# Designed miniproteins, single chains, continued (3): the designs that were tried, part 40

Each design is a single chain, and the fold is of that chain. pLDDT is the mean over its residues in the fold that is shown.

## One batch from the design tools (miniprotein)

Design m9369
Fold by ESMFold2-Fast:
Structure m9369 (fold): chain A 76 residues (1-76)
Amino acid sequence: SENDVLLQAETTLGMARMMIWVLQSNPNLSEEERQALRQRIETLIAEARRLAAQLSPAAQARIDAEIADLRARLAS
């Protein structure tokens, strides 16, 4: 159902948020570990976008707004 796909997209973005939190809060990460986390975050964002393509325009807009917020956090 659309609700199940939306929940999966939200769960995927929740994982990306957790990884961003680790990236910002853990001073002991190596450069290689930071690059690996950034790449994994990008993979999760791409998966959430793929899932959102199956949803209504309103649900797509919601997921796109959440992705924009996560990208802004990564850039800061």
Scores: mean pLDDT 88

Design m9370
Fold by ESMFold2-Fast:
Structure m9370 (fold): chain A 79 residues (1-79)
Amino acid sequence: MPVVELRVELEGDPPEPSVLRDILQAATDAAGRASTPEEAAEKARQVLLSHPDVESAEVRATATPDGLALEVRIRFRPR
C-alpha cells in the first residue's frame, strides 16, 4: 500500500535534516510494503526504533481511498 500522507512530530534533539529524511524514508518504505495499516504502523515503528538516535517512536496508520496516511511521533535521544 503506498504511503500518500505523512505527518511527523519530533521531540528531543532531532538529527540533521538529511539524516532525518533518510530515517523517515526507511520507515515509509517499510510501511508501504505492508498489507494492512496495523502491519504498516508496526513495521515503520520497528525501523524507527532500530536507529540509535531514536529513544521512542509512535506510529499510527490509517487507510484512505488513495493509500496509507501515516502519523509518526519520534523522540530523539539527547545529544
Scores: mean pLDDT 83

Design m9371
Fold by ESMFold2-Fast:
Structure m9371 (fold): chain A 88 residues (1-88)
Amino acid sequence: MKGLRDLTTPEDILKKIRDMVEDKDKSFRELVDEELARNQDPDLDDSEIAPRNAAEVDKEAFLKEGGVERLSEEWYRELSDFRARRLG
């Protein structure tokens, strides 16, 4: 299974988020945290960095406001920042 760190375009992230959000057995925050944890590099100490903005969003309100598209952009931004900090 490809992780979020392998997604570089907003469209790819959007599709991934939609699939995760449709899992009714988990809250949106849990889905975000689980996927980001899955995509962390275990060999780097920065793998302990928690997700920020995306995990704090209310699932129902976010979807109602077109939040899936907005969240995909935020996730892309967070992953880019995370990678830059780990490598920089």
Scores: mean pLDDT 48

Design m9372
Fold by ESMFold2-Fast:
Structure m9372 (fold): chain A 107 residues (1-107)
Amino acid sequence: SAEEKKKKEAVEKYLKKLEELVERMKKERIGSEELVEYVKIISEKVILALEKLDVDEAIKVIESALKKLEEEVERAKKNKIKATEEELEELEKVLEEFKKKLEEVLK
């Protein structure tokens, strides 16, 4: 359906931007335990929105989530908050868990 296509496109755009954001955080070593937890919480909200909300409301949650993540990463960068190797490994695990849950929701 047209609505399912819009949902898929919004999800693919979100995933691509999230992967780009995580790659940037890894390369520049940006982050903290709090920022990794925030990425996890926001990603879980996106999954819940995709499961429980209609397409238009889910898209709004996805767009809001991406904007908030970009703002927090820029804040961490400006404040020179440097991630530990363990925090970056946890961030990678959060991204992989999100991808797995996303695949399940889109089935």
Scores: mean pLDDT 84

Design m9373
Fold by ESMFold2-Fast:
Formats: structure tokens, sequence, C-alpha cells
Structure m9373 (fold): chain A 62 residues (1-62)
């Protein structure tokens, strides 16, 4: 999926991590705080609000 590749490139993460953040964004209905919590629960990594907002903008552009 092109969206996943764009997120991976922009955030400097793997395509699997990019898919995880995309899934978290969709499940949270683009609630940034909920996305951070879901992503941390699934991957054990904590994203900053800025990184999540950047990913959300990429999704909106695709």
Amino acid sequence: METVKKIAEELGVSEEEAQAILDALRESKFDIDATIELYEKRTGKKFTKEQVLKAAKIVEGN
C-alpha cells in the first residue's frame, strides 16, 4: 500500500510499524491521544504527538 510506504519513509520506521500506526489511526478515528495509546500497546514504542500528526496528514493526502 502506497500510504504505508509514505508513512514509513517520513517517520523513518519499517512498513510493519507504518501499518500499525495506520491501523491505530483508523481505529481511533484519528484521535491523536488514542492513537498513541493503541500504538504503544501493540508495538511497545511510544510515538510523539508530532509524529502521529505527520502520519495522519499522509493518510489524508491519500
Scores: mean pLDDT 78

Design m9374
Fold by ESMFold2-Fast:
Structure m9374 (fold): chain A 64 residues (1-64)
Amino acid sequence: SKKKLEKEVEKAAREFAAGADIDDLAKKLSKKTGIDVDTARRLIMLRVLGRREEARKRIEEILK
């Protein structure tokens, strides 16, 4: 599940970089993964900022 969440966050971050709306992406990620929308938004933004390691650490915290 952790690896799947990481991949979904990466996909969302790429779509945001391509011009998709962050709130729509956060809601979609929330539906797919069961995490809350605010957390989903945070993870997408961390990945967009190139903070992959921080995003991974936060995913570990959420899933444990």
Scores: mean pLDDT 78

Design m9375
Fold by ESMFold2-Fast:
Structure m9375 (fold): chain A 100 residues (1-100)
Amino acid sequence: GEFEELLERLREALLKASREQVIQVLEIIKKTALEHIENLAVAIGIVLQAIGLEFDLEINPDIPRSEVAERIIDLVRTMYKENPEAAIQTLKDALKVLEG
């Protein structure tokens, strides 16, 4: 379906992304979680995991891009379980940062 196709495009794009692009994608994820995920515990969980990845990128600049991609994919999958439309929009907004 559309979600899985966008998710695979996100994975491929993240493998080539600059650190600055990854940080912009994490900002999109945090903003969307707070604005569109009604389950507050899940929204906070997504935000805290995104912040954790931002700290890991600062502390370990050599973190494998495959690990970064998987951690971001897991956040978007969590978002999809709560709000599929918000997750799809997040993927579209992230791909604008990564592909154009």
Scores: mean pLDDT 90

Design m9376
Fold by ESMFold2-Fast:
Structure m9376 (fold): chain A 60 residues (1-60)
Amino acid sequence: MEEELLKRAEELIEQASEKYKPLLRALFARMKQALAAGDYSTAETLLESMEALVEQDKEA
């Protein structure tokens, strides 16, 4: 599960434009901290935020 969340987040960063990458990297860093603390709910919420940003980037 943890590795799957990290892999998905990395894929989202790779898909994003350069303008969104810094924001996605910041969210990814927070997600790693949440996972290290065992807070999977926060990690999942952060991943959803990253997904929403990538979707917005594609539509823009």
Scores: mean pLDDT 80

Design m9377
Fold by ESMFold2-Fast:
Structure m9377 (fold): chain A 62 residues (1-62)
Amino acid sequence: GAALRAEAGRNPSPGAAEVGEKLRRLADGISEAAKKAVELRKLGKELGIPVDTRGILFELAK
């Protein structure tokens, strides 16, 4: 049902366009992850727990 509608809505010409869109979504995801890391660091500081923001960002970038 729904899968067929999704396939029809997906333009079959988009080898490059689909890859480009996935790359943009990944870039947005990295930016979101950076914001979350800052929030986590604030929370850790308030709780007295050291948060390794660099380690978290490094793992997310892999």
Scores: mean pLDDT 61

Design m9378
Fold by ESMFold2-Fast:
Structure m9378 (fold): chain A 85 residues (1-85)
Amino acid sequence: RQEEGKRKRKELEERLIEEMEAILNDPSKFSLDEMRLIVASAAGLLELEGEEELVKEIGELLEKNKMSREALLEAIRKILEKKKK
């Protein structure tokens, strides 16, 4: 059992939340590649935490919209909504 791993995961989650909030505040400051990496990292973290349904929903959204900026912004909103609760 890795308590240290859980703490580092929480720190990574907090950083990803901060980055996602920054993207929603001003999306023009971020490239599509940066947004993709942030969303992919957040989805991987959610999967490790057992949020398989949300990860699946995000994956479908991004696949159907070919990883467009609009789809990435919607994915970020869904992730932040889940983490806010």
Scores: mean pLDDT 77

Design m9379
Fold by ESMFold2-Fast:
Structure m9379 (fold): chain A 75 residues (1-75)
Amino acid sequence: MEEEAIEEVRKLAEEAFSIPDDAAAGNKALTRAYELALKASPEVREIAADLMEEVAKKHPQIAASALIYARRARA
């Protein structure tokens, strides 16, 4: 069950990684990943935060949103 949540978060983060020129679609994927992380265990929230930070590093156009979501997921 927790593994399924982790995989879904990774899938959404990977979708955001694939859309460097579409900030809106990237933000939508990050928002969904964040919402999933909030419903999951603290371990899944940490993994989601790490993935969101990777999105920020690879896609500067959505970096601000990704970093905000990463910090909130860890809160």
Scores: mean pLDDT 68

Design m9380
Fold by ESMFold2-Fast:
Structure m9380 (fold): chain A 70 residues (1-70)
Amino acid sequence: MTPSAAGQNAHLRAQMYYDLAKAGYSTVEEAKAALRRATALHEKAIAADPSDQVSRANLQESQARLAELE
């Protein structure tokens, strides 16, 4: 799996936990863990391909969601 593909998969999982946490479910810690993993994978994808606009957008979204939950 490419870094971009791994990042996208992690991002979707993080979005699921984030949405559940915002809906009032006890998934805040799972959302934070998943968002940290997504952030790390997006950073690796950008390091491998600085022109990867999708990973840059996903990185920004993951960081914003983490800041909101912290």
Scores: mean pLDDT 80

Design m9381
Fold by ESMFold2-Fast:
Structure m9381 (fold): chain A 96 residues (1-96)
Amino acid sequence: SKALELKKKLDELAEEAKKEKKYEEYKKRALELVLEFLGDDRDPATLSAAEVRLLQAKASAEIAKALAKNSKDEEFLKEYEEAQPEIEERVAELEA
């Protein structure tokens, strides 16, 4: 799954940023990965903070959905089902 590959790349990037304290480089690289995943060809430097939050929320929603589809963990599936309305509401709020 492309969404699960994105999660793995973001997790690896976050771990590297924590070790090297390169948080600004992390933010840029993470945004580039999110844009690529969503098929968005905009330059990261041109995006507003609101646009960045919306893109991150959309990517997070797709990752959560992919985790749920591939999980056999009943506890995780229950947690996802309970969180899904809040995830969808967050995306809708950021699109407004």
Scores: mean pLDDT 75

Design m9382
Fold by ESMFold2-Fast:
Structure m9382 (fold): chain A 96 residues (1-96)
Amino acid sequence: MEERREEFRRELEELVKEGGEFIDKYVPLLYDESVSVEELKEALEKTEELIERLREFEEKYKDIEMSEEERRMIEVMRYSLETTKEKLKEKIKEKE
C-alpha cells in the first residue's frame, strides 16, 4: 500500500536520524572520564527508549516489504543501540 509505504519510509528515516544523532551525542560520553553517573543514566534511559521504539516500529510495519537497504538500516540501528546500552551499563558500574 502506497500510503503505508510512505508512512513507513518517513518514520524509518526519522528513527534513523534520531538514533544517529543520539549515538553521535552520547557515545563520546563512554570515553569521557569527567562524565557524571547521572548523565550516563540519562543516556541509558534514552537508549532503552529508542530500542523499544525500534521494536514497536518493526511490529507496526511487519507486513511491509522492506528493501535490503531498509532492513540493513534497521539491523545496524539495533546493533548500535544494543552495543551502546551494554557499554553505558558497564561505564555506570565502573563509576559507582
Scores: mean pLDDT 82

Design m9383
Fold by ESMFold2-Fast:
Structure m9383 (fold): chain A 77 residues (1-77)
Amino acid sequence: MIDQEKLDEITKKFVELGLSEREARALASALLLHHPNPTDEQVERAARIFKQALEEGLSLTEAVNRALRELDAEEKA
């Protein structure tokens, strides 16, 4: 279950990192489903990967999925 207060906090951090509110909420919701207690480093890395994916022309959904896959790969290392 996603904590609404945590969702709002992570969404604000993504907006500060240069995402729109819509992009930030989509990424924050997906991140918190897979990583309920993300570190500041995971938040910053998710935003970086997501922004890069959007610059490459990926859709919002594809950019979210890429950020989550790359975070999962790093956590297993």
Scores: mean pLDDT 79

Design m9384
Fold by ESMFold2-Fast:
Structure m9384 (fold): chain A 85 residues (1-85)
Amino acid sequence: MTFAEELIQKLKEGKPLEEIVNEVEKRTGIKFSPEAIEFLKKLYEDGVSIEELLKILGQAVVIARRKGRNVVTLEDVEEALKRVK
């Protein structure tokens, strides 16, 4: 099972989004700002699919890395959402 498939399974099993974000942080060494996490929670509550939410997470990490940062900001998540949707 890929890392993405493991995260999808955890969310489907009812694990909180914060736990999924923590797994991404451990795997990548990139942290998420509190504002980024809150925006991701809002997207999930607004009915964004689990698969699409994980694509947004992955793109936000790529955007942060491209900017030379070790933290995903709210702006990185907003940019990721525009690229995925």
Scores: mean pLDDT 81

Design m9385
Fold by ESMFold2-Fast:
Structure m9385 (fold): chain A 98 residues (1-98)
Amino acid sequence: EEKRKKLIKEIEEKLSEIISAVLRRAVLLAIMKEKEERGELSEEERKEIEKEIEELEKKIKELIEELRKLIKELEGKEYESDAEIESAALRLIVKEKE
């Protein structure tokens, strides 16, 4: 039904945002580590990177909670781990598009 299709689209959008934020966080962590190991990380750069990572972590947490709620609404099942939530979201998206 139309409600199911709408929920799956919202799940796809939230999952895409989570993946994007996780990737950006991973890149920032890698940059910070590499510069720190080389003694090239300024105090200003460290603070900027740490602040951006903190904002990304907050965003990821909020998006995962939204994704959990959408999956529960669609399947009636609550997943506890981030990995299970991501796997469930991907499975639902694939089934809808097939």
Scores: mean pLDDT 83

Design m9386
Fold by ESMFold2-Fast:
Structure m9386 (fold): chain A 66 residues (1-66)
Amino acid sequence: MKLTEEERNEIKARLKALFEKHGDEELIAQLDSLTDEQLKAAYEAAEMLPVERAKLAIELVKRIQS
């Protein structure tokens, strides 16, 4: 399902803050290349698990695509 621009920006900002806390500049740079579905999946994974799991979720979510 599509995210609004406001929702997309909020999710990206939240993920960026998490990745910055763990020093993952590469993932921060890649956030803008992710689809809405990938961003949402990574955000939900990061809420339950630390940024390490968010890294894996971002890599895997392009496989999910939906």
Scores: mean pLDDT 67

Design m9387
Fold by ESMFold2-Fast:
Structure m9387 (fold): chain A 85 residues (1-85)
Amino acid sequence: MTYHITVKITDLSNDNKVTTIEAVGNNLEELVEKIEKKIRALGLPEDHTYLVEVYIDGELVGTTVASNIEELIKGIEEILKKHLP
C-alpha cells in the first residue's frame, strides 16, 4: 500500500508564512525518514512557533503546534503513528 503525505507548516512567528512538503512511501518508517529529511533541508528558523497540519491521501488527519524543529518532527511522527499501520 502506498501513502501520500502532505505536511503544511505555518510559521506563526513570521507573518503566517506557509511551507508545504510531500512524501510518498509504503510504511511509517519510510515516511517519517523522508519527512524528517525534507523538514531539516528547509532550514526553518529555530524557536519559532509552527502550526502543523498533516494530510494522508488528501485527508486532514492531525494538527499540532511546535515551538522548535525537534518538537515539529516529533509531532508529525506521533500523528502518523496514529493513522498508519
Scores: mean pLDDT 86

Design m9388
Fold by ESMFold2-Fast:
Structure m9388 (fold): chain A 77 residues (1-77)
Amino acid sequence: GLSAAERAALRAALDAAMAQAKAAFKTGDLAALQAAIDTVDAVLAKAKAAGDAALALEAEITLGVIRIMLGVLKLTS
């Protein structure tokens, strides 16, 4: 499984990706939203590979929210 330090780093990456996505959504920055999705996908892949179901669930929820943001901007831009 993930070490405590690795888990903390991945959770920090999820928080950073969500902050980036919120900023990008306000400005209509589709490329920054896609970069945030790519960051969360990488965290999700690492969580799944390590068998960390709780972190994988946090990453999937984060991914779903950012994908909704991207979809809204694509429909309205």
Scores: mean pLDDT 88

Design m9389
Fold by ESMFold2-Fast:
Structure m9389 (fold): chain A 101 residues (1-101)
Amino acid sequence: MLLEKAREYLEKAKEEKNPEYAEKAIDLAIEVLKEKKKYELAKLLEEMRKAALNLDEDKFLELHSKILELLQDEKDEEVKEAIRIGVEANQLLLIIKEKEK
């Protein structure tokens, strides 16, 4: 299952503090959202990744708020889990990149 692989990469990213595994978790979360035809949420996760890589914390927080607003009406638990994984992986990616001073 794509969600199970996304969780595995997120856990590996946390353990190894490896940005490549965080990006893999984000890619798989986006793929789950696209399969569910949640294109706006998939786009927001990708934009959140770009903000993390650019160390744009203000844009990152703005995008996170937009994702949470869209999730208020979401009933699909797999979509909610994909977003949880994608957001957490993006947060980890931002932290890892900030420590590369």
Scores: mean pLDDT 87

Design m9390
Fold by ESMFold2-Fast:
Structure m9390 (fold): chain A 66 residues (1-66)
Amino acid sequence: SALLAEAEALAARGDALIQRGRQESDPVRSTGLNLRGIGLRVDAYLLALKAGLSEEEALRIAGLKR
């Protein structure tokens, strides 16, 4: 579905920001990138739920594993 495609795109953007944060030498910039990346993963989770996925599947798509 379009919602699932958007959720996957948001998750990918979130992951990219977190990876950039890991490579960032400035601790403040690194923290900012990580926080923004986590926010995008949360948005991806909510969109995946809206697309009709189970909580487990939505967490997996969003990269929010626990």
Scores: mean pLDDT 87

Design m9391
Fold by ESMFold2-Fast:
Structure m9391 (fold): chain A 78 residues (1-78)
Amino acid sequence: MSAWVEELNNRYQEKYEKATPEEIREIVIEVLEEQIRILRELAEKGDEKAKELLEKYEEVLKLIKEGMPPEEAAEKVR
């Protein structure tokens, strides 16, 4: 769990450093959609922790699509 969370954080940071503010938002949406897909597969296999994270990530994605900055969206759902 902890190693996977660290990898997710590193992927967000790397994409932020390489992109313009507008591109950062698009990249974050793509990464969140990919993580949601992985979490959905784990939740279907009976991982209750993955199911909880899936709900949180879907909320973050919704807020970002509504125009909230990624950092603020993540803090809001925390």
Scores: mean pLDDT 72

Design m9392
Fold by ESMFold2-Fast:
Structure m9392 (fold): chain A 95 residues (1-95)
Amino acid sequence: MEKIEEGAKRAYEEGYEGGYVAGLGDKENNASKLSGGVIKAMGGGLDGALEAGEEGRELSAKEAYKGALKGGLEGGGEKGAKLAQEAALKAGLGA
């Protein structure tokens, strides 16, 4: 896999994991879990974008956004999902 595709895949997978934790924290009214999930999704966006490089940064940020939203909704918290997806996109685009 080329670095852009690897960065995008990493962004989606880590975004999903973070989103899921954030969604679950929202559903459980667990602020620590929600915050931890958002931070993890943000990390996924950043790491994926950095791995993809400048030309792949926007693609990786969008993949982290998609992953975090899907993970968060499956975790059961729409508000947590939204926070995680926005954090992941912003971190990825800011890389």
Scores: mean pLDDT 84

Design m9393
Fold by ESMFold2-Fast:
Structure m9393 (fold): chain A 83 residues (1-83)
Amino acid sequence: SKEKEKEKQKKVLELLKKYYDHIINNTDKEERVKFAKEIEKELKELGVKAEVDEDGHLTVDTSYLSEEERKKLGEYIKKKREE
C-alpha cells in the first residue's frame, strides 16, 4: 500500500541520517565500518539495495526515496558537513 511505502521511505531517511551523523563524528575506521554494516542490514531488511566498503562508506539505491525525502537528506548532510 502507499502507506507502507511512505513508512519505509521515512525509515530509510532516518537510517541514512543516523549513518551520516555517525561517520561525520567518528574518525575510527573500525567503528565506522561496524556502524555502517548495521545500517546496511536495516536497509536490506527494508528491501533497499545497499553496500558498505572497507572504509565504512555506504552506497545505497536512493531511487526508493521520494524527491521530498531526497531533498531532506541532502539538506541534512549539508548542514552536518558545515558544522
Scores: mean pLDDT 76

Design m9394
Fold by ESMFold2-Fast:
Formats: sequence, C-alpha cells, structure tokens
Structure m9394 (fold): chain A 59 residues (1-59)
Amino acid sequence: SLRDLLTPRELAVLTAVREHPDWSLAQIGERLGISASTVSRHLRAVVAKLGGDLPGALP
C-alpha cells in the first residue's frame, strides 16, 4: 500500500493533491499547515518513490 512506501506527511500531500487537483501548491500547503515549497519537496519525494506509478499530472 502507499502507507508502506510513503511517510504520513507525503501521503497527506498526495491525498490533498488528488482531492483538489485544481488547487495551487500554496493552497495545498495552507490546508496542511506547511509552505508551498515544502509541498513541492514532498511531491518530488512521492514521484521518486512511486517510480512513475503516480496517478495524474502534478503541478
């Protein structure tokens, strides 16, 4: 499962992006209490860990 591969924070970022594909990184960060830069770093880590298994386009 994704929980076996991703940290809880990385899973939270991925879930927020999936639920709100029209939101900016700043809006995702506001929802999670982190900066847009931190959201971007977590998304890059998710992409690296999933090796192209990531569903949909990321910002």
Scores: mean pLDDT 75

Design m9395
Fold by ESMFold2-Fast:
Structure m9395 (fold): chain A 60 residues (1-60)
Amino acid sequence: IKLSEKDREALRSLGLNTVEEAQRAIANAAAAGHSQEEIAKGLGISKSTVSKLLKAYKSQ
């Protein structure tokens, strides 16, 4: 998964240093009832990044 530098920095500031950690955090937020747009706003990342990470996690 290709992440922008901006999105990677935002995730790192939250302690999410790997794509796997980011996928789990986003999946957990979605499971808690947050929409992709709300997750993107809350984490300070693009909605595209949220969508990619969530789909990658679910497509297993």
Scores: mean pLDDT 77

Design m9396
Fold by ESMFold2-Fast:
Structure m9396 (fold): chain A 88 residues (1-88)
Amino acid sequence: SSQLEIARAQATTLVFLSGLEFDVSKGLISLDEARARLDEYFEWVLTQSPEVRQAIVDTLEKQLPRLEKEHPELAALVREMIARLRAA
């Protein structure tokens, strides 16, 4: 169902973002490595339906204020990806 697909995509996005934020915050990966992981995630998002892609964008935008406060450089990469998704 559309509701289940949206719920799964939201959960996947939150798990991905949490892991990325953790790895960056602990110095386990560089910002260049974070960009590469975001690029891979972006390609996956493009395979989703427009409805699921919108739910993913909404989920990312909801997390932006927190990321901008805690990890502004990572927030900039996420904003860039959101802009690319809106242009696709």
Scores: mean pLDDT 88

Design m9397
Fold by ESMFold2-Fast:
Structure m9397 (fold): chain A 92 residues (1-92)
Amino acid sequence: DDERVRRFLEELLETVGVLEEWVREGRYDLALAAVEAIKAQLKFLEMSAPDLVEELLPLLEELEELIRRRDAEAALARLEEIRALLEKYLAR
């Protein structure tokens, strides 16, 4: 596996924890900015990890919509799904 992809996944797992906290605190503006930044970074991985981008991007887009809607419970559930996907890729 590409070292850059692994580092991205590890950093994103840490960011998911921060996003969970921001969503619980109602800090949706910070959470939204972070999701937008992650989506931008993910585009640079399309050539190195297309399968990861294909699975992760729709989840991030749905998370972004839930955050814009200020639906904390649904956003936290989506973050849990993202965490599970990231752990699956890190176990490879």
Scores: mean pLDDT 85

Design m9398
Fold by ESMFold2-Fast:
Structure m9398 (fold): chain A 75 residues (1-75)
Amino acid sequence: SKKSEELQKKALKDTVESLIENGDYELAAYVVSRALELQGKKKEAEEVREKVQKAIDAGNSELARDIILAGVEKL
């Protein structure tokens, strides 16, 4: 049901936000990308992984957070 899907998206968002607060950006990006892949959004999943890795490599944790949360909104 649509209500069940909304509850699942909220649970995923809460998990991702907790990982971000703990500094686990790579794991947060992995969780989001996997969820996108399971919905058939393979291109969006690849973009999250690539852009988050570039942000981490640049030392830009704020950009990494923004990309991860934008990925959750695409679910």
Scores: mean pLDDT 83

Design m9399
Fold by ESMFold2-Fast:
Structure m9399 (fold): chain A 66 residues (1-66)
Amino acid sequence: MSDEEIKKLTDERIKELEYEKQKLIELANVAEQAGDTDKAAELRGRAEMLEWEKERLESFTNGLLK
């Protein structure tokens, strides 16, 4: 598998993680408006975890193409 091919697959995964993160943030905002601060905190924590996965993949592709 070429480095360029790996980068394309990783870029697609990063887009998926971004989409899932945005969806969790929207759900957290809805929960917070409903007064469910515990649920909002849980959803924000999940979104943060997806952001860390995204950053790891970005770091990986930057290293791979160097």
Scores: mean pLDDT 79

Design m9400
Fold by ESMFold2-Fast:
Parts: sequence; C-alpha cells; structure tokens
Structure m9400 (fold): chain A 69 residues (1-69)
Amino acid sequence: SLADEIRALAVDGRVSRADAIAVLEAHGVPREEAEFALAPLTDADGRLSVEDVLAAARALERARALGAL
C-alpha cells in the first residue's frame, strides 16, 4: 500500500520530499498535485513526517472523491 511504502522509506519517522512525491506519483497522484500538497509540510532539509505525507495523501483522495481536483 501507499502507507506501507512511505513507512518503508522513513528514517526516524521522516521521509525526503522527493521519495514521498515518487510514491504518490506511482499511486496515481499527479506530480504537480503531490508537489503542491507536500510543499508546506516540508522542512528546510527537504524532509517531512510520515504522518504528514499520509494525511496529505488522504486529503488528496478525499478531494478527488468530491470532484475538487
């Protein structure tokens, strides 16, 4: 699953933005949408928490279900 792939890439509960975008894109999230969603969650080192990635992924799925994307 997307969640399992993100968790597998995590070090101390954090993943690189590039890895998170690649996993989301592989699961059908358009790259631009993934980049936009993860940008505000990314720290100065280009990393973000697994929890934030999974929350963003759920929000994107919900937005698609509602026809907002």
Scores: mean pLDDT 82

Design m9401
Fold by ESMFold2-Fast:
Structure m9401 (fold): chain A 62 residues (1-62)
Amino acid sequence: DLSAKVVDLVDALAAAGVNLDAFTSIEQFREAATAHFGEDEAERIAKVIERMRQGGLEAARA
């Protein structure tokens, strides 16, 4: 399940000190995901994380 891998990766990146709340962290996620899962999965994971962040921002605006 890609979602489960995203959760695990997010936890690992957070433990490594990657700022999950910063827009600039999306690029760092993409790089880390590329190293961990490979290029194809990295792009999909980065997009999922970006969408989750977009959802959070939209909810905050409401």
Scores: mean pLDDT 60

Design m9402
Fold by ESMFold2-Fast:
Structure m9402 (fold): chain A 90 residues (1-90)
Amino acid sequence: SMEERRRRARELLEKAIDELAKEYQKTYGMDYKTAKLVAASELAIAARNPEASKDPRLQKVVQEALDLGMTPEELVALADELAKRIEAES
């Protein structure tokens, strides 16, 4: 179902945000909250315009979500939703 695909895509994006945030902590010395917010924002940008992202990890996650059967429009909406939720929790 589309609802099940959206759930799987959300889990994929949430995992990618967490993994990217941990990488930013190691690479840039960011605290976890800041790193998570940056990661979520970059993923939302990559979902809207994959060509604007220079990070192959973000491009891979976007492609994996599309491979789950998400449309580009659905993926943008989901990524924006996650970024806004993380911003509100920060």
Scores: mean pLDDT 82

Design m9403
Fold by ESMFold2-Fast:
Structure m9403 (fold): chain A 87 residues (1-87)
Amino acid sequence: MEETFENVVLTDSLGTVLTATITITPDSVTIKGTRELNGKKVDLDTTIPVPAEQVEAILAALKEALKTGDSTPLERALVRAYLLASE
């Protein structure tokens, strides 16, 4: 199952602003957009492999991030999934 979230704007605890389209598939998360911190803007086109067991946790974290505007829950879930996929 594939779910796409368009026009996502999230800020982390350091003030980094993410403006992106996020696509979640059964085995990956794709982030396309920009990340900005202290006037430095970086283009993102990144696909992160995700264990299927982590997909629901990432979806829950993204929905919480969209509700609060805080990217921290999503970033934590993505880091965890990346570490698990790297083994």
Scores: mean pLDDT 77

Design m9404
Fold by ESMFold2-Fast:
Structure m9404 (fold): chain A 73 residues (1-73)
Amino acid sequence: KQEIIDKLEQLIKNAPSEELKEFLQLLLETVETHSLEKIRELLKKLGVEVSDEELEEIAEKLKSYVDENTAAS
């Protein structure tokens, strides 16, 4: 939990564009609040509709994605 937050904050500060920074800020907010509804709203705005089960899986995958991109850098 805290590890994901710390990595998201680092990605926000290192983001190459304002658009990406804004998107990461929204993700950070949803992770901090544990708001599955906010994650669902973000995905719906991107044209993706997910089940409650998939929503929790996505939260787990966010950590994997952050870890992979940090290690690959």
Scores: mean pLDDT 62

